# Designed miniproteins, single chains: the designs that were tried, part 90

Each design is a single chain, and the fold is of that chain. pLDDT is the mean over its residues in the fold that is shown.

## One batch from the design tools (miniprotein)

Design m3136
Fold by ESMFold2-Fast:
Structure m3136 (fold): chain A 81 residues (1-81)
Amino acid sequence: FEEKLKETIEKHKDASKEEVMRAVARIVQEILDEHPELNEDEVYALFAEAARRISQAKTPDEIREVVLEFIEKLKELIEKS
């Protein structure tokens, strides 16, 4: 999933915030399907925080950094489970 999120951001570097959030939401669904042991509320909380920060981002680089941080936090949740 990490590679898919990074590829999505690279592919959509000029994409709208809506397109980026939609892509992240698709990956979140895929992760929850692959990792039913994860606390869904924690995953959605991370997604909500990422979406909030993306909405406040002023540059594509800021959006990219938010997505990369989101990936790292998801990896930590998977390792804790």
Scores: mean pLDDT 74

Design m3137
Fold by ESMFold2-Fast:
Structure m3137 (fold): chain A 68 residues (1-68)
Amino acid sequence: SSMEKKKKEILEKVEQIIREGIKQGLSDMEILNRAVAKIQELTEKYKLSPEDRREVFLEAVKIIFRLT
C-alpha cells in the first residue's frame, strides 16, 4: 500500500542516518537524536496514524540495536 511504501522510505532514511553517523564517528546519543528528529519530521509529513508512527519508531529502534 502507499502507506507501507512511506513507512519503508522512513526506515531507509533512518538507516542511512545511523550508518552515516557511525562512519563519521558520532556519539550514540547524537546518532539517536538525528534518527528521532528524522522519524518525527517524516511521520508528520506523511501524516502517519499514531499506530503507524509507533510501529515505525519500534522498527527504527531495532535497526539502531542491530547496527550499534
Scores: mean pLDDT 84

Design m3138
Fold by ESMFold2-Fast:
Structure m3138 (fold): chain A 92 residues (1-92)
Amino acid sequence: MEEELSEEEKERLRRVAEIVASRREAIEEALRRGDSRRLAELFREMARELRRIGAPEEWILQAEAAARAAEEGAETAEALVERAEELFREAL
């Protein structure tokens, strides 16, 4: 159902998955500690790296939204985990 991607596009998607995966452990650690400031920082860093490599805008916006929510304290740790899991699912 999907069109074939070029090898360069596939490698870019693999890099996106690596960026998300590399931050998964840090996000889980921050969630265990209840460190909203670090969560916001991690999501902002992820959004910045995703934008730098030309990731899909939807992934970038989700990461930025998660960072803002953590920064403002508008979302619970549970909601932040759900957002992170969704990003991991889309990247993998």
Scores: mean pLDDT 69

Design m3139
Fold by ESMFold2-Fast:
Structure m3139 (fold): chain A 68 residues (1-68)
Amino acid sequence: MSEEEKVQEVKKKMDELINSMDPTEEGGATLIEETIRLGKEYNLSPGQINQLVGHTWELWRKKRKEKE
């Protein structure tokens, strides 16, 4: 699996997780921790993990705004 494929796989997993979560519950910290865990599991660089953390935060922020 290429580095790009690994990044896309983590993004897919985070998209699915965020879509399954209740945005009224506290979940931001758990989502960031899961993003870091998956990034390390896929042996991604710290820079790639930071990009994925930003992606996770943006998706969660968007979902929470739709519920406000």
Scores: mean pLDDT 77

Design m3140
Fold by ESMFold2-Fast:
Structure m3140 (fold): chain A 64 residues (1-64)
Amino acid sequence: PELVFVDLSNKTVEEAKKIAKDLVEKKGYFGVPFGARSEEDKEVVEAARKASIETYQKKLEKMK
């Protein structure tokens, strides 16, 4: 599997959540590492991580 790192610097929470959902749904990536260059973007990074986990969980439920 290819390792993917997503830099969320200068992204809004909404943009970050969209990127996270697209990576899980369209690419099938799980456990994607999200990061940003500054502490000011911590909320954006956390939102993306939470969205990716939530999307992954919903996908698993549909596969059962």
Scores: mean pLDDT 69

Design m3141
Fold by ESMFold2-Fast:
Structure m3141 (fold): chain A 91 residues (1-91)
Amino acid sequence: SELEKILELARERAKEAERLGLEEEMERGKRDAAEYLRSLGYDVEPEDLTDEQVMAFDIIAGLAYRKHQDDSAAALAYFEELVRKYLEYVE
């Protein structure tokens, strides 16, 4: 499934980020992801997020904006749908 591919790629990218010492970049990603989730009504802090979750959200954003490159509203709706499905899958 698309979600399984996102999870696999997110795990691979998280391991690569750790190997390359991208701690500062991951901390920034956690802050950005937490801010987005709070905008959707989730009670999360950056420290509650894993590197894998940050990578998953980045992958999902890329997929959504590639699918709907000329329609920002459709891209955002698809991004929010995939994020919701991802969160349901990992709970």
Scores: mean pLDDT 80

Design m3142
Fold by ESMFold2-Fast:
Order: C-alpha cells, then structure tokens, then sequence
Structure m3142 (fold): chain A 73 residues (1-73)
C-alpha cells in the first residue's frame, strides 16, 4: 500500500516550484524491487504532471495535494 504524507509545494523567489513528498510504502518489511521502484516512480511522475496542470489552471496547493493522494493511494 502507498500512503502520501508530508506533501508540500513551495515557490521560491524565482517562481521555481519545489515539490516535497513523503511517501510511506507498506511492503510487509521487504525492500522494493527495481521493477516495483520503477512502477512507483512512474505513478509519482503521472501524479506530479496532473498536479502541475491544476496549479497552472489556478488551483490551490491543497487541491494539487488531493490529486497526489487520489493517484498514489
């Protein structure tokens, strides 16, 4: 199972978006395989792209955070 916690989106003085994520992965005490890590990375990339599109359309950071939760959990 994947749980998203500690998600924040910050803008610096140059309007560069910095996304910080804390993701908890329940894998029954086993380390993620390379394939599992790649699959999780692909899911994160898709969620990031959807969140960026929402922010570009004027959505709040809170609304973008809910997209991450819906896509990753």
Amino acid sequence: AVTVSGLSIEYDANDVAVVRLRIAVDNDGRALSDDERAALGARVARAVNEAIELLEKGASSEEAAEVFRARLE
Scores: mean pLDDT 71

Design m3143
Fold by ESMFold2-Fast:
Structure m3143 (fold): chain A 81 residues (1-81)
Amino acid sequence: MTISKEELDKEVDEAMELIERAVANLDPESVAKVRKLLEEGKSREEVVEILAKELQEEKGLDPETARRIAERIVEVVEREL
């Protein structure tokens, strides 16, 4: 089904706010886990999948939202490393 552009824009804005809040409240423990996984030679995609699964289980987030938050966290951690 095709969603209207207005409805799509609202959903994107809400998702972006949720991602920004998650990044702003990034736990040091999450940063340490990502760093360890990357140092052990896991790919970015593998680390994103691991974090997305944890976010789904702990916070009950939708799979797509959890994945986008995980991708942003990994990007921030790589930049801060």
Scores: mean pLDDT 70

Design m3144
Fold by ESMFold2-Fast:
Structure m3144 (fold): chain A 71 residues (1-71)
Amino acid sequence: STRREAERLARLPPEQWPEAAREAARTHPDVEELVRELEALGATLAAKLVRQYHVTLEVSDDLLKIADEIE
């Protein structure tokens, strides 16, 4: 569940948060829920990293969808 994933990320050492946050942003089905759960756990840096990677991935996905429609 999203809550368990947030708890897993919050338990990681801070040095591992950037990589774990990027992977979560890429693979998790509801990134906004994950961010809220991380914020609720006080893992604010991890939450910010997940959100930043998610925004980057959304922009990339939007560009890919536009390319698919043109071709």
Scores: mean pLDDT 73

Design m3145
Fold by ESMFold2-Fast:
Structure m3145 (fold): chain A 97 residues (1-97)
Amino acid sequence: MEVGDKVHELTEKLYREFSEKASSLSSELGSDAINASGPAIRTLARLVAGSSLDPDLTLEQARLIGFNLAQGYLQGLLGLSTEEATKIAQKLVDAMM
């Protein structure tokens, strides 16, 4: 449907923009951390795109969900400590939003 197609297009646009911003931190955070965070970045892009249509979903809530997912992927995929994963996830979300 036309509305769904536009939401999908916005999600893909935001994912590219967020991924480019995250990749700009690869020298600081390491490429492995950026790559491991990929699914979290895509979910954040989808939530931000959705917030434009859902008044109950704020950008602040989208940011918090994205942060928690990035932290989980960094711990689960790279075996990072909670402290290191939290620091990296915070820097990624701050750069993207």
Scores: mean pLDDT 80

Design m3146
Fold by ESMFold2-Fast:
Structure m3146 (fold): chain A 100 residues (1-100)
Amino acid sequence: AAERAVELLLEAARLLTEAILEGKLTEEQAEELIRRLEELLARLVELGLLTPEQALELEVAIGMAKIALGVRKATGIEGYPDEELYERILELLREAESLL
C-alpha cells in the first residue's frame, strides 16, 4: 500500500510539472495540487510509511513542480487549461490518500 501511494504521488508530481510547463493548468490549480502533494507527503512522513530515500524522491519531485510554477510566473507563459488533466492528477492524489 505505501509503495503504491509513493508511485501515485510521483506520477502526479511528474504530470503536474509537465502540465505547468505546457500551460495546461491555471496558477490556482497548480498551487492547489502542489499543496495537496505536500500535505500527503507530510502525512506519509508522520505515519512512518516512507524510507528516507522515498521521502527525498518525493521532496525532489514536488520541488520540481514548484520550480516549474516559479518559471511560469516569471515568464508569463499563457496556455489553455486542460480540465481533464487537472481531474486526472487530482484522482491520482485521491487514490494515494485512500491507501493511507
Scores: mean pLDDT 86

Design m3147
Fold by ESMFold2-Fast:
Structure m3147 (fold): chain A 80 residues (1-80)
Amino acid sequence: DLEEELKKAIRELAEEHGLEVLDIEIEGETNEEERDQLLETFRSSLKLISRHMKPGQEVTLTFTDPKTGTVVTVVLRKKP
């Protein structure tokens, strides 16, 4: 299941950067190529935001694939 695999990868990447995933919403159908591109973008975003977030701060990240129109929304909180 590509959706479950994507959600798992998102949670693992967030955890590596000291972030807790509060919610993940996926609208549309994902494929392997889209998943890999999305994860690369997400990883880059996490490197940037984790450095600027305070413990307990929440942020919502929204990613849209312009090719498929798939929208992924992730709600993150920085761990204490």
Scores: mean pLDDT 80

Design m3148
Fold by ESMFold2-Fast:
Structure m3148 (fold): chain A 70 residues (1-70)
Amino acid sequence: SEEEIKETILTLYEDAMKKMVEAKASVEEVEELTAKFKEDVKKTEGLSQEQKEEIIAEIEKLTKKAKEEI
C-alpha cells in the first residue's frame, strides 16, 4: 500500500541519517543524502502526488533535525 511504502522510505531515511550523524558526516554529505532520497521519492511509481509531497516534507523535517546535531 502507499502507506507501507511511505513508512518504509521514512524508516530507511531516519536510519541513514542517524548513521550519518553518528559518523560525524558534514552538512554537505547530509544535504547530498537528502537530495538523493527526495529525487528517489519523486521517481517512485505507485505513490500519489499527495503522498510524495508528504514524504518529502517529513524528509526535510528530519534533515533539519540532523543538521542541528552536526
Scores: mean pLDDT 82

Design m3149
Fold by ESMFold2-Fast:
Structure m3149 (fold): chain A 81 residues (1-81)
Amino acid sequence: SEEEIAEKIYKEFKEKAEELKEKAINDPSITLEELEQGLKKEAFEALEKLEKELSPEMVRKTMEKMGKYIKELLEEYKKER
């Protein structure tokens, strides 16, 4: 189903986003700007996959979830530093 495809893409995005966050926390040479740029790149790649496979409604819904996740991840990262 479209929901299963969306959840798979979103899960893969979250796994990559968590890896980027973990690297940034463990490596002080990685800046907040570099983390944000990495997250934007992964979000763009996920968006391209979503647009190819899913309806506009499912793309929008999944993008909203991704945006919320990025915001929460960046807030957590800022609190860790």
Scores: mean pLDDT 85

Design m3150
Fold by ESMFold2-Fast:
Structure m3150 (fold): chain A 100 residues (1-100)
Amino acid sequence: MQKEIEERRKRFRERTVKAARDLVDSAIKKYGELAEKYREQGDLEKAVEFYERMSKVARAAADLLEAIGDKEAAQYFRSIADEMNKKAEELRKELERRKA
């Protein structure tokens, strides 16, 4: 019985990690393509918005994974969120520089 509970927890964690990865990968691909498209068009404000959206999705995934006890996966997605936020900040600085 304890082994069955542990196996169910493992399957739940594996399913949750997969769902979190699929969610983040989908957001990075879709919003990343939109961010690059708007960046190429010179619409840095929209590009920033999409990098911020990617960061929020990755943070939500990290919080979910931490709640189920997968600290390693949570730290990985927090790293992705921080990377996307850094890109948004760099683009905001470029936008401010262009407005000045």
Scores: mean pLDDT 80

Design m3151
Fold by ESMFold2-Fast:
Structure m3151 (fold): chain A 94 residues (1-94)
Amino acid sequence: TDEKIAKIAEELEKNLAEEIKKFEEKLKEFAKKNKKSGKEAMEEVYEEFLKNSPEIYKELLKAIKEGHEAARANDDEAVLEQAEKIKELLKKLK
């Protein structure tokens, strides 16, 4: 239901806000140093971030990506499945 998805989104924003900020800062620094277009800079920094992140954050990012892809495909069942997976991963972070 919408309430369940909204609560998961709020908890995600709270727990990932710091990691998102760090990612944005690294992306800006990388783009400035290398004078690359956003797409190339993002791909390289994203790959580097994933290599250095704890395994649980890698799984969380994968679930978020799969959730977005399911939403674009209008697959509500897959969206809810990824939302539940995100919820379980967040419990492990506590």
Scores: mean pLDDT 63

Design m3152
Fold by ESMFold2-Fast:
Structure m3152 (fold): chain A 73 residues (1-73)
Amino acid sequence: AAHSAAPAELSAEGHAALVAAFPGLRYSTNETLLGAFDADHRFLALADLRTRRVRAVVPEGERAVEIIERHLR
């Protein structure tokens, strides 16, 4: 679906779960995309907030994908 009113976003619970799983986690979001990075700024996972599709960028990102998918609202 190309047209949507509002993209999904990571809930506060999802954010807390991500930082608990990845100490020093950093992430970048722009309302349509969410990128999760570890403490060394390695790209772990990417979420498309409009389509709610999440993928691991590296094998370590599989846990980040699980958390993001469960906590996208």
Scores: mean pLDDT 77

Design m3153
Fold by ESMFold2-Fast:
Parts: C-alpha cells; structure tokens; sequence
Structure m3153 (fold): chain A 93 residues (1-93)
C-alpha cells in the first residue's frame, strides 16, 4: 500500500471514529491519535503501538457497553479498520 493510500484510509477511519464514538470518548481518542502520529514521526514504534492499543481499548470498551446492535457492529468494524491501518503505518514508517 502506498503512503497516499494509507493517508486516505486514515482519513476514512478518523471520520468513522467521529461518527460512531460518544463525544467524550472521541475527544480522548483524538488526543491519543495526536500522540500516536508524534510517536511515528519520532520513530518510537513501541510508544506508537502502545498508543494504538489504547485507542483500540477505548473503541472496544464503548462497543461492549453499546446496546444498539447496528451501532455495536459499527464500533467493532471501526476497531478492526483502525487496527489494520495503524499496523500498516508502523510497518511502513
């Protein structure tokens, strides 16, 4: 996957996170995503993986407490898409 394709996937994942997460969890995820990008820029892949895991844990925690099946599925799909995108970014950094 090219850097351009990874960037486009990142935008799509971020838009989905904004749509599916509660506002409070979304703000926390935005802060972690900012730290994740900074860690990648610094080539601190251990920190980047830790931050990505924290984002995944927040999305999955919201999915676990969600009672609407459609929204729960969207949260679980978002977690999978984010995990795949983050791993590819780290691999190509």
Amino acid sequence: MSSEELRDRGVAVEERIREVLSPEVYEEVLELLSEFVEALNEKDFEKARELAQKVLDLIRAEAARETDPARKEALEETARDFAEWAEELIKHA
Scores: mean pLDDT 81

Design m3154
Fold by ESMFold2-Fast:
Order: structure tokens, then sequence, then C-alpha cells
Structure m3154 (fold): chain A 73 residues (1-73)
């Protein structure tokens, strides 16, 4: 999977599976805590969700956050 495909896949997961359309500011500042607030989840549950998506895409969690920041820019 290319970086562009990973960015598109991460963005689609957030829009289609989570029902979230992040603003550019929200995407650039995305943390487990901010995601938890957006979804009504604890920081721990938001962290698990991000870890599961990272594993699905074959990337680390910090790399996933970078992909999301680019995808919603």
Amino acid sequence: MSREEQIAAARRFFEDELGLRLSPAEAAALTPASLGRLLGLSVQDATRLLNRLAEELGVSRPELLALLAEGFA
C-alpha cells in the first residue's frame, strides 16, 4: 500500500466507520484525548481504536496520526 493509499484509507475509516469529518485544525491537533472527546470515548478506548486502525493499515500509531493530519488538511 502506498502512502497516498494509506492516507485515503485512514480518512475513509474516519468518515465512513466513525462518522467523523475532521476540520484541518482538529486533524492537525489529533490526539487520543481529542479523539475521545469527539467520539464520547475514554482516552484508553480512543487509544485502542487508533491502535486497531494502525494495525489494519500496517503502520505505527504515530505514523497513523501523521496520515490523518495529511488526509484532512
Scores: mean pLDDT 80

Design m3155
Fold by ESMFold2-Fast:
Structure m3155 (fold): chain A 84 residues (1-84)
Amino acid sequence: MMTPVGLALQAARDETPDGTERRFGDWRLTVSYDPEKQTTTATLRNPRAGTTFTVTARDGKVIDVSFEQADSGLRHSGPHQPRP
């Protein structure tokens, strides 16, 4: 069984942070590195479903994970939870 968040977590640790977009079926993965913060950010997006997973890692350790889903009407589902 595959979990998209699991893929994003692995990508933040193992993928080359060159900002290169990679495709996994309907998913698009981009990994970038910020040298000032020494953090790697992996973004896994499904443009068909409007789903995005963002994982931030430092020194090969995951320090933050966020999930966002938007509907076709520019609205968010369940906005009661705190968001950045």
Scores: mean pLDDT 67

Design m3156
Fold by ESMFold2-Fast:
Structure m3156 (fold): chain A 76 residues (1-76)
Amino acid sequence: QQVIDDAIRAAAMGTEQGGGFGGYLSAGLVAKSPGGEDVTPEQAAEAGKRGALIAGGSQTEADMAANGAYVAAKQG
């Protein structure tokens, strides 16, 4: 329960920081494990998608967040 609430708050904070797409991408990056190699681009995309949906984004917003997180993980 606390874990779920924490995730929702993190997603909301990310959305406030970036506003829209940028905020959802931030939520996805927050879910990324330190070390980069431990998190595949696919895992980062999944986290971004989930974060966007938890923050109340649409399916399109979730897809955009996933794509952004994927690219960020691949470059990082």
Scores: mean pLDDT 56

Design m3157
Fold by ESMFold2-Fast:
Structure m3157 (fold): chain A 97 residues (1-97)
Amino acid sequence: SVEIAKTVDPKLAALSEKYAPLSEEEIEKIALEKLKEREEEKANTKLEERIKYAKELAEEAGLSEELVEKILELVKKHGLSREEIEELVERAKRLQE
């Protein structure tokens, strides 16, 4: 366990057991492809969570459907953080009230 924690190779070794009898070169390609898919999936999940958060926050603030859609478009286009979403919703709320 201690040696496994010290190198990048143990992640490839764990995948090797699952995809045996593939060659080392094929295993490396599969591992890289799976890491890329996982990175894209995590990025998409974060974006979806931020979109959901922005929608819930904007609806809770009583913003019009048009303002909610504009906020969602900005979140999608610019990948806004939770803090940026909160500031944007607060500004939109003040403009509407």
Scores: mean pLDDT 71

Design m3158
Fold by ESMFold2-Fast:
Structure m3158 (fold): chain A 75 residues (1-75)
Amino acid sequence: STIVLSDEDARKLIAAAEKLKSVPEPLSYEEFRELTGLPEELADKLFAVLDGDGDGRVRRIALEWLAREAALRLE
């Protein structure tokens, strides 16, 4: 399924990746939601994509990758 990000959601992801430099990893779903500030439906879809091994956790490198993709969408 194609995930569509708004410009606001993209900026939230970029800001979240910067905050990860001072946050312990890996992130749980609740920590991911609080860090990104994304709506629940979008956070659920993005978390599922980033949680490729299904362990319920996301690493900094995965969120940094997503933030880079979001930044390209804004340009």
Scores: mean pLDDT 73

Design m3159
Fold by ESMFold2-Fast:
Parts: C-alpha cells; sequence; structure tokens
Structure m3159 (fold): chain A 80 residues (1-80)
C-alpha cells in the first residue's frame, strides 16, 4: 500500500541520516544522492509531505557537513 511504501522510505531515510553523522565527505555525497532519488520517487507518487520531509533532511546534512554549492550541484546533476 501507499502507507507501507511511505513507512519503508522513512526507515531508509532514517538509516541514511544516521549513517551521514559518521561518514566521509564522499560517503555524505552518496547519501545525498540516495536521499535525492527517494525524494524523486515521492514526487512521482505525489507524496508531497514525504518529499518535504526528505528536503529538510537533505538541507540539514548539507549544512552540518559544510557541503558547498558546487558539490551539491554535482549530486543534482547525477539525479538528472
Amino acid sequence: SREERRERYRQRIDELVEKAKNATKDEVLQILEELGRIRMEALREKDYDLAGEITEKINEIVKKNNITPEEFSRVAERLR
């Protein structure tokens, strides 16, 4: 169901956020790419609430890990 899919995404998001706390810069960029993919799937399914939650998590990781606009733009490019 949609709710079961949403719960699976939330579990994955929480795992990725936790992993980012002790990750290298390259690992953080890979985590941001994965979060971006989950966000794209949420938008495709028109789950705007979940997409918003993921955007907030991405923003927090970017800020805490001092990700530059150039580094973030490279992640965005890989996501199309």
Scores: mean pLDDT 84

Design m3160
Fold by ESMFold2-Fast:
Structure m3160 (fold): chain A 70 residues (1-70)
Amino acid sequence: MEEEVERRMEEALKQDETARYSTALETVALLIKEGRYELGIRVLDEMAAVSDASHQAVFDRLKAALEAQL
C-alpha cells in the first residue's frame, strides 16, 4: 500500500521536468510522510485543476493511491 503511494509520488515528480509543481509536490510528500493523506488529496485536487491533461492524469493516479489509504 505505502509502496504504491511512493511509486505514484515518484511518477509525479518525474513528470514535473521543469520543477513547475516542485513546491506543491514537496508539500504533498511531507503530508504523505506525516500520514496526512486527506490534506495531500486536497493539495493534489488544487494542482490538477490548474495543470494540463497529462499532469492531471498523474496527479489523479497519486490521489487515487492516497484515497486507498483512507
Scores: mean pLDDT 74

Design m3161
Fold by ESMFold2-Fast:
Structure m3161 (fold): chain A 59 residues (1-59)
Amino acid sequence: ASSIETITVNGVTVNVVVLGDLVGVVTKSTDDAVLAAIKTAIAAKYGISASKVTVTVTS
């Protein structure tokens, strides 16, 4: 089972896909600092390690 949530991190809107204890994030941002902030914020929100958050950048 999967769910999709839309959240905003530091003014950047991202789509979050949750698959059990795995969390994927889709974003258009390519800024390394923003990507790091997204991973940290999502990991904190879902109570998981930042290493379990996968960020996919779309064009």
Scores: mean pLDDT 74

Design m3162
Fold by ESMFold2-Fast:
Structure m3162 (fold): chain A 96 residues (1-96)
Amino acid sequence: DKAVELLLEAAFAYANRDYGKGSRLTRELAKLLGVSLDDVTLAVGLVTGVYSLALSGRLEEARKLAEEGITHLRSLGVSEKLLEVVRRAVERILER
């Protein structure tokens, strides 16, 4: 699943302060899914936050951020296609 891999790689890049790589992968994901760059940027930001909390061992907070963040993105009109990619990415981060 190239979309999930691109989202995770972008989120990892931003968490590691590789803004150039994160930006390139975010644009590639937007093009792949045919969704707005603004929506993908919001999704990458959410997944970056979830990943950072998970890396710190704060799994309960990471799960809460993922749930609340997905609900918020849906309220902003982000497509279900992108929200499904976000759900799959956060599931991979939160695997035990």
Scores: mean pLDDT 89

Design m3163
Fold by ESMFold2-Fast:
Structure m3163 (fold): chain A 82 residues (1-82)
Amino acid sequence: MLTPEQRAELIAEIDRIIAELPDDYEDVKAFLRYVKRLVEEGAPVDEIIELLEKYKKIVTDPKAQEALDRLIETLRRIRERQ
């Protein structure tokens, strides 16, 4: 389970990625807001990683794929610290 500190770190990272993406990336931003809600609701880390990896396979934009990779890597680091 995510600690309050880890949850805050993930929420901050998601918010940063959303802010860095251009306005025309509305679909990716909407997906990231959905992921943020899952983090806030205490979804398992493995479920969130799987969801992000599945979405990355559908997304063809390299900048969106890079943003998803950054978030997946952050989640994997959190998982490994347990």
Scores: mean pLDDT 81

Design m3164
Fold by ESMFold2-Fast:
Structure m3164 (fold): chain A 67 residues (1-67)
Amino acid sequence: SHAAQVAALAPLLTSPDAETREMAIGILGTLGAAARPAVPLLEAALSDPEPSVRRAARQALENIAAA
């Protein structure tokens, strides 16, 4: 289920690997409305030290808001 995917992906946003964080955020963005529970974590990712992660978070939040 999408809820199970969100639950599995959320811990990856705190991974020490920026590529893993960026990938998890990207997948959450594709889940649209189902990813709304992850919005607070995605908002935190807007302050991530890696520019690619911040861009992914912005895109994911836009996709979720549009759903």
Scores: mean pLDDT 84

Design m3165
Fold by ESMFold2-Fast:
Structure m3165 (fold): chain A 66 residues (1-66)
Amino acid sequence: SSGVKTDELLKTKVKVDGKEYDVESAIGNFIVVKADLPDGWYEVEINGKKYKAYAKDGKLYFVIDE
């Protein structure tokens, strides 16, 4: 597990189904991405690690490792 500083995280791209999205906000390890995707569960990749994320109302929500 590796932590990422919040200010660096806000400049990081998140990959979902081969497309890149910007991090909208981060509170500790809780990440919100602005992504126009149908509601549901997705696999996201950030800094070479994969996480399970939930899409709702044009946003993706997931938690990264500390």
Scores: mean pLDDT 76

Design m3166
Fold by ESMFold2-Fast:
Structure m3166 (fold): chain A 71 residues (1-71)
Amino acid sequence: MSLVERLRELRREIARAVAEGAPEARIRELYREAVAVHEEVLATGSDEERIEAARIMQEINDLVAAYEAAA
């Protein structure tokens, strides 16, 4: 699996966790993994992979912000 595909999977997992009312600790765990994968893409990825990873991270950040606003 590519790092970008792993970020897409993490976005799906975060969206599901938020929708299901998962504990904050679980959402934080998934978010930390997403940040680590994004940092790896920035270090090793192509320009296209970096652009796509930034887009996915924006979507993840929007999901987490919506979750925090609802708390």
Scores: mean pLDDT 84

Design m3167
Fold by ESMFold2-Fast:
Structure m3167 (fold): chain A 68 residues (1-68)
Amino acid sequence: MPLSPDQFHARLRELDAQARAARTVDEAVEVLRRALEVYDQMPDPSPEQVRAYDAVIRLAGAKIEALQ
């Protein structure tokens, strides 16, 4: 059930694109929720995986702040 590293990075790239495209708070919150689901599927994330996740979370959070 855990994601492979390739699947993890692919999903985070998709979520990064979704965060950048978000125009409502609900859309940005949905990106945060999905990013957490992806991160929870990695039992021991590498520093690179943590950085990729942090980038998506920071971007989505900034969008929430900007939209509200």
Scores: mean pLDDT 81

Design m3168
Fold by ESMFold2-Fast:
Structure m3168 (fold): chain A 102 residues (1-102)
Amino acid sequence: MENRAEIEVETEGFAGGARAAGAKSEEEVRRIVRETTRRIVEILRSYGLEIDPAEAERLTEEATRELIEALAAAKNVAEAIGRAMGVGLRLGQRLLEAALAQ
């Protein structure tokens, strides 16, 4: 059961990162990361897992910062997509870990 939740959460995070790589502004990055967190929280709830709203917000802000930095450091579009996907994947993993710690 845990492995299925992990796969769904990681897949959503990865997809969110890919969407954010196409963002044209920091505000658009923040919007995409918030939407990705919301979808991951819904996935976690479907498995009976709850996350503290303050912790979810903290992880969202941290991922947004990491993503903006990763996109700024990227040398080309492919590198930007890869780095953004990595940040999204880690956000998913951190949200799952936080939910399991509750």
Scores: mean pLDDT 85

Design m3169
Fold by ESMFold2-Fast:
Structure m3169 (fold): chain A 76 residues (1-76)
Amino acid sequence: MKVEVTTLDGEVHELELPEKMSPREVADIIEEKTGLTPGLGLAVLIAVEGDKEVPTKKIVDAHNKGIELIRTAESL
């Protein structure tokens, strides 16, 4: 499954991931591929669901929404 991951610097990275992963696995891949810490939304998902497999799109959407929220706050 092809997904777009936005980082705090505003860059978009295209990654090919399985359709289901744990939030922790997605966080590890983002850190490995970008060298940057995952967004707050993903940190919350790790705390709640950790090692449970969930739809990868849900995890990526939570990460991207967290990044968008931070970047919007910084532009105020």
Scores: mean pLDDT 74

Design m3170
Fold by ESMFold2-Fast:
Structure m3170 (fold): chain A 108 residues (1-108)
Amino acid sequence: MKYKVIVEIDIEADSPEALRAAVAATQPLFAKLVKAMVDAGAKEIRGSVEVDPEAGRLRITLEFIVDSKEQAEKVKEVIEKLMPELVDALRAAPGVRRTEVKIKIEEI
C-alpha cells in the first residue's frame, strides 16, 4: 500500500502583492523543506496553489508519496520540525494577517 503525506498552508494577506512578496521571501525555506522530503525517501512530490485574490488568500498544497506508513510518519516528523521556521517567516512578512498549516497522512 502507498501513503500520501499532505501539507496544506493557508495564507491570508492584505493584498495580492503582499501574498506574492511573502511567497517569494520564503522560497528558500520551501526548497529546504522539499529537499528534506526527498532525503527522507519521498518517491513523488506534487504541488498545487489556489488563489482567492478578493479574500487575499492563498493555499499551497504539497503532497509526498511514500511506499509505507512508517515512511509517511517519518516524512510527517521531518515536516513538523521544519514547518515552524517557514510559518514564522510567513508571519513576519509585511501584510500577512494569518498563516495556518495542516498536515495529514492518507492511505492510497
Scores: mean pLDDT 81

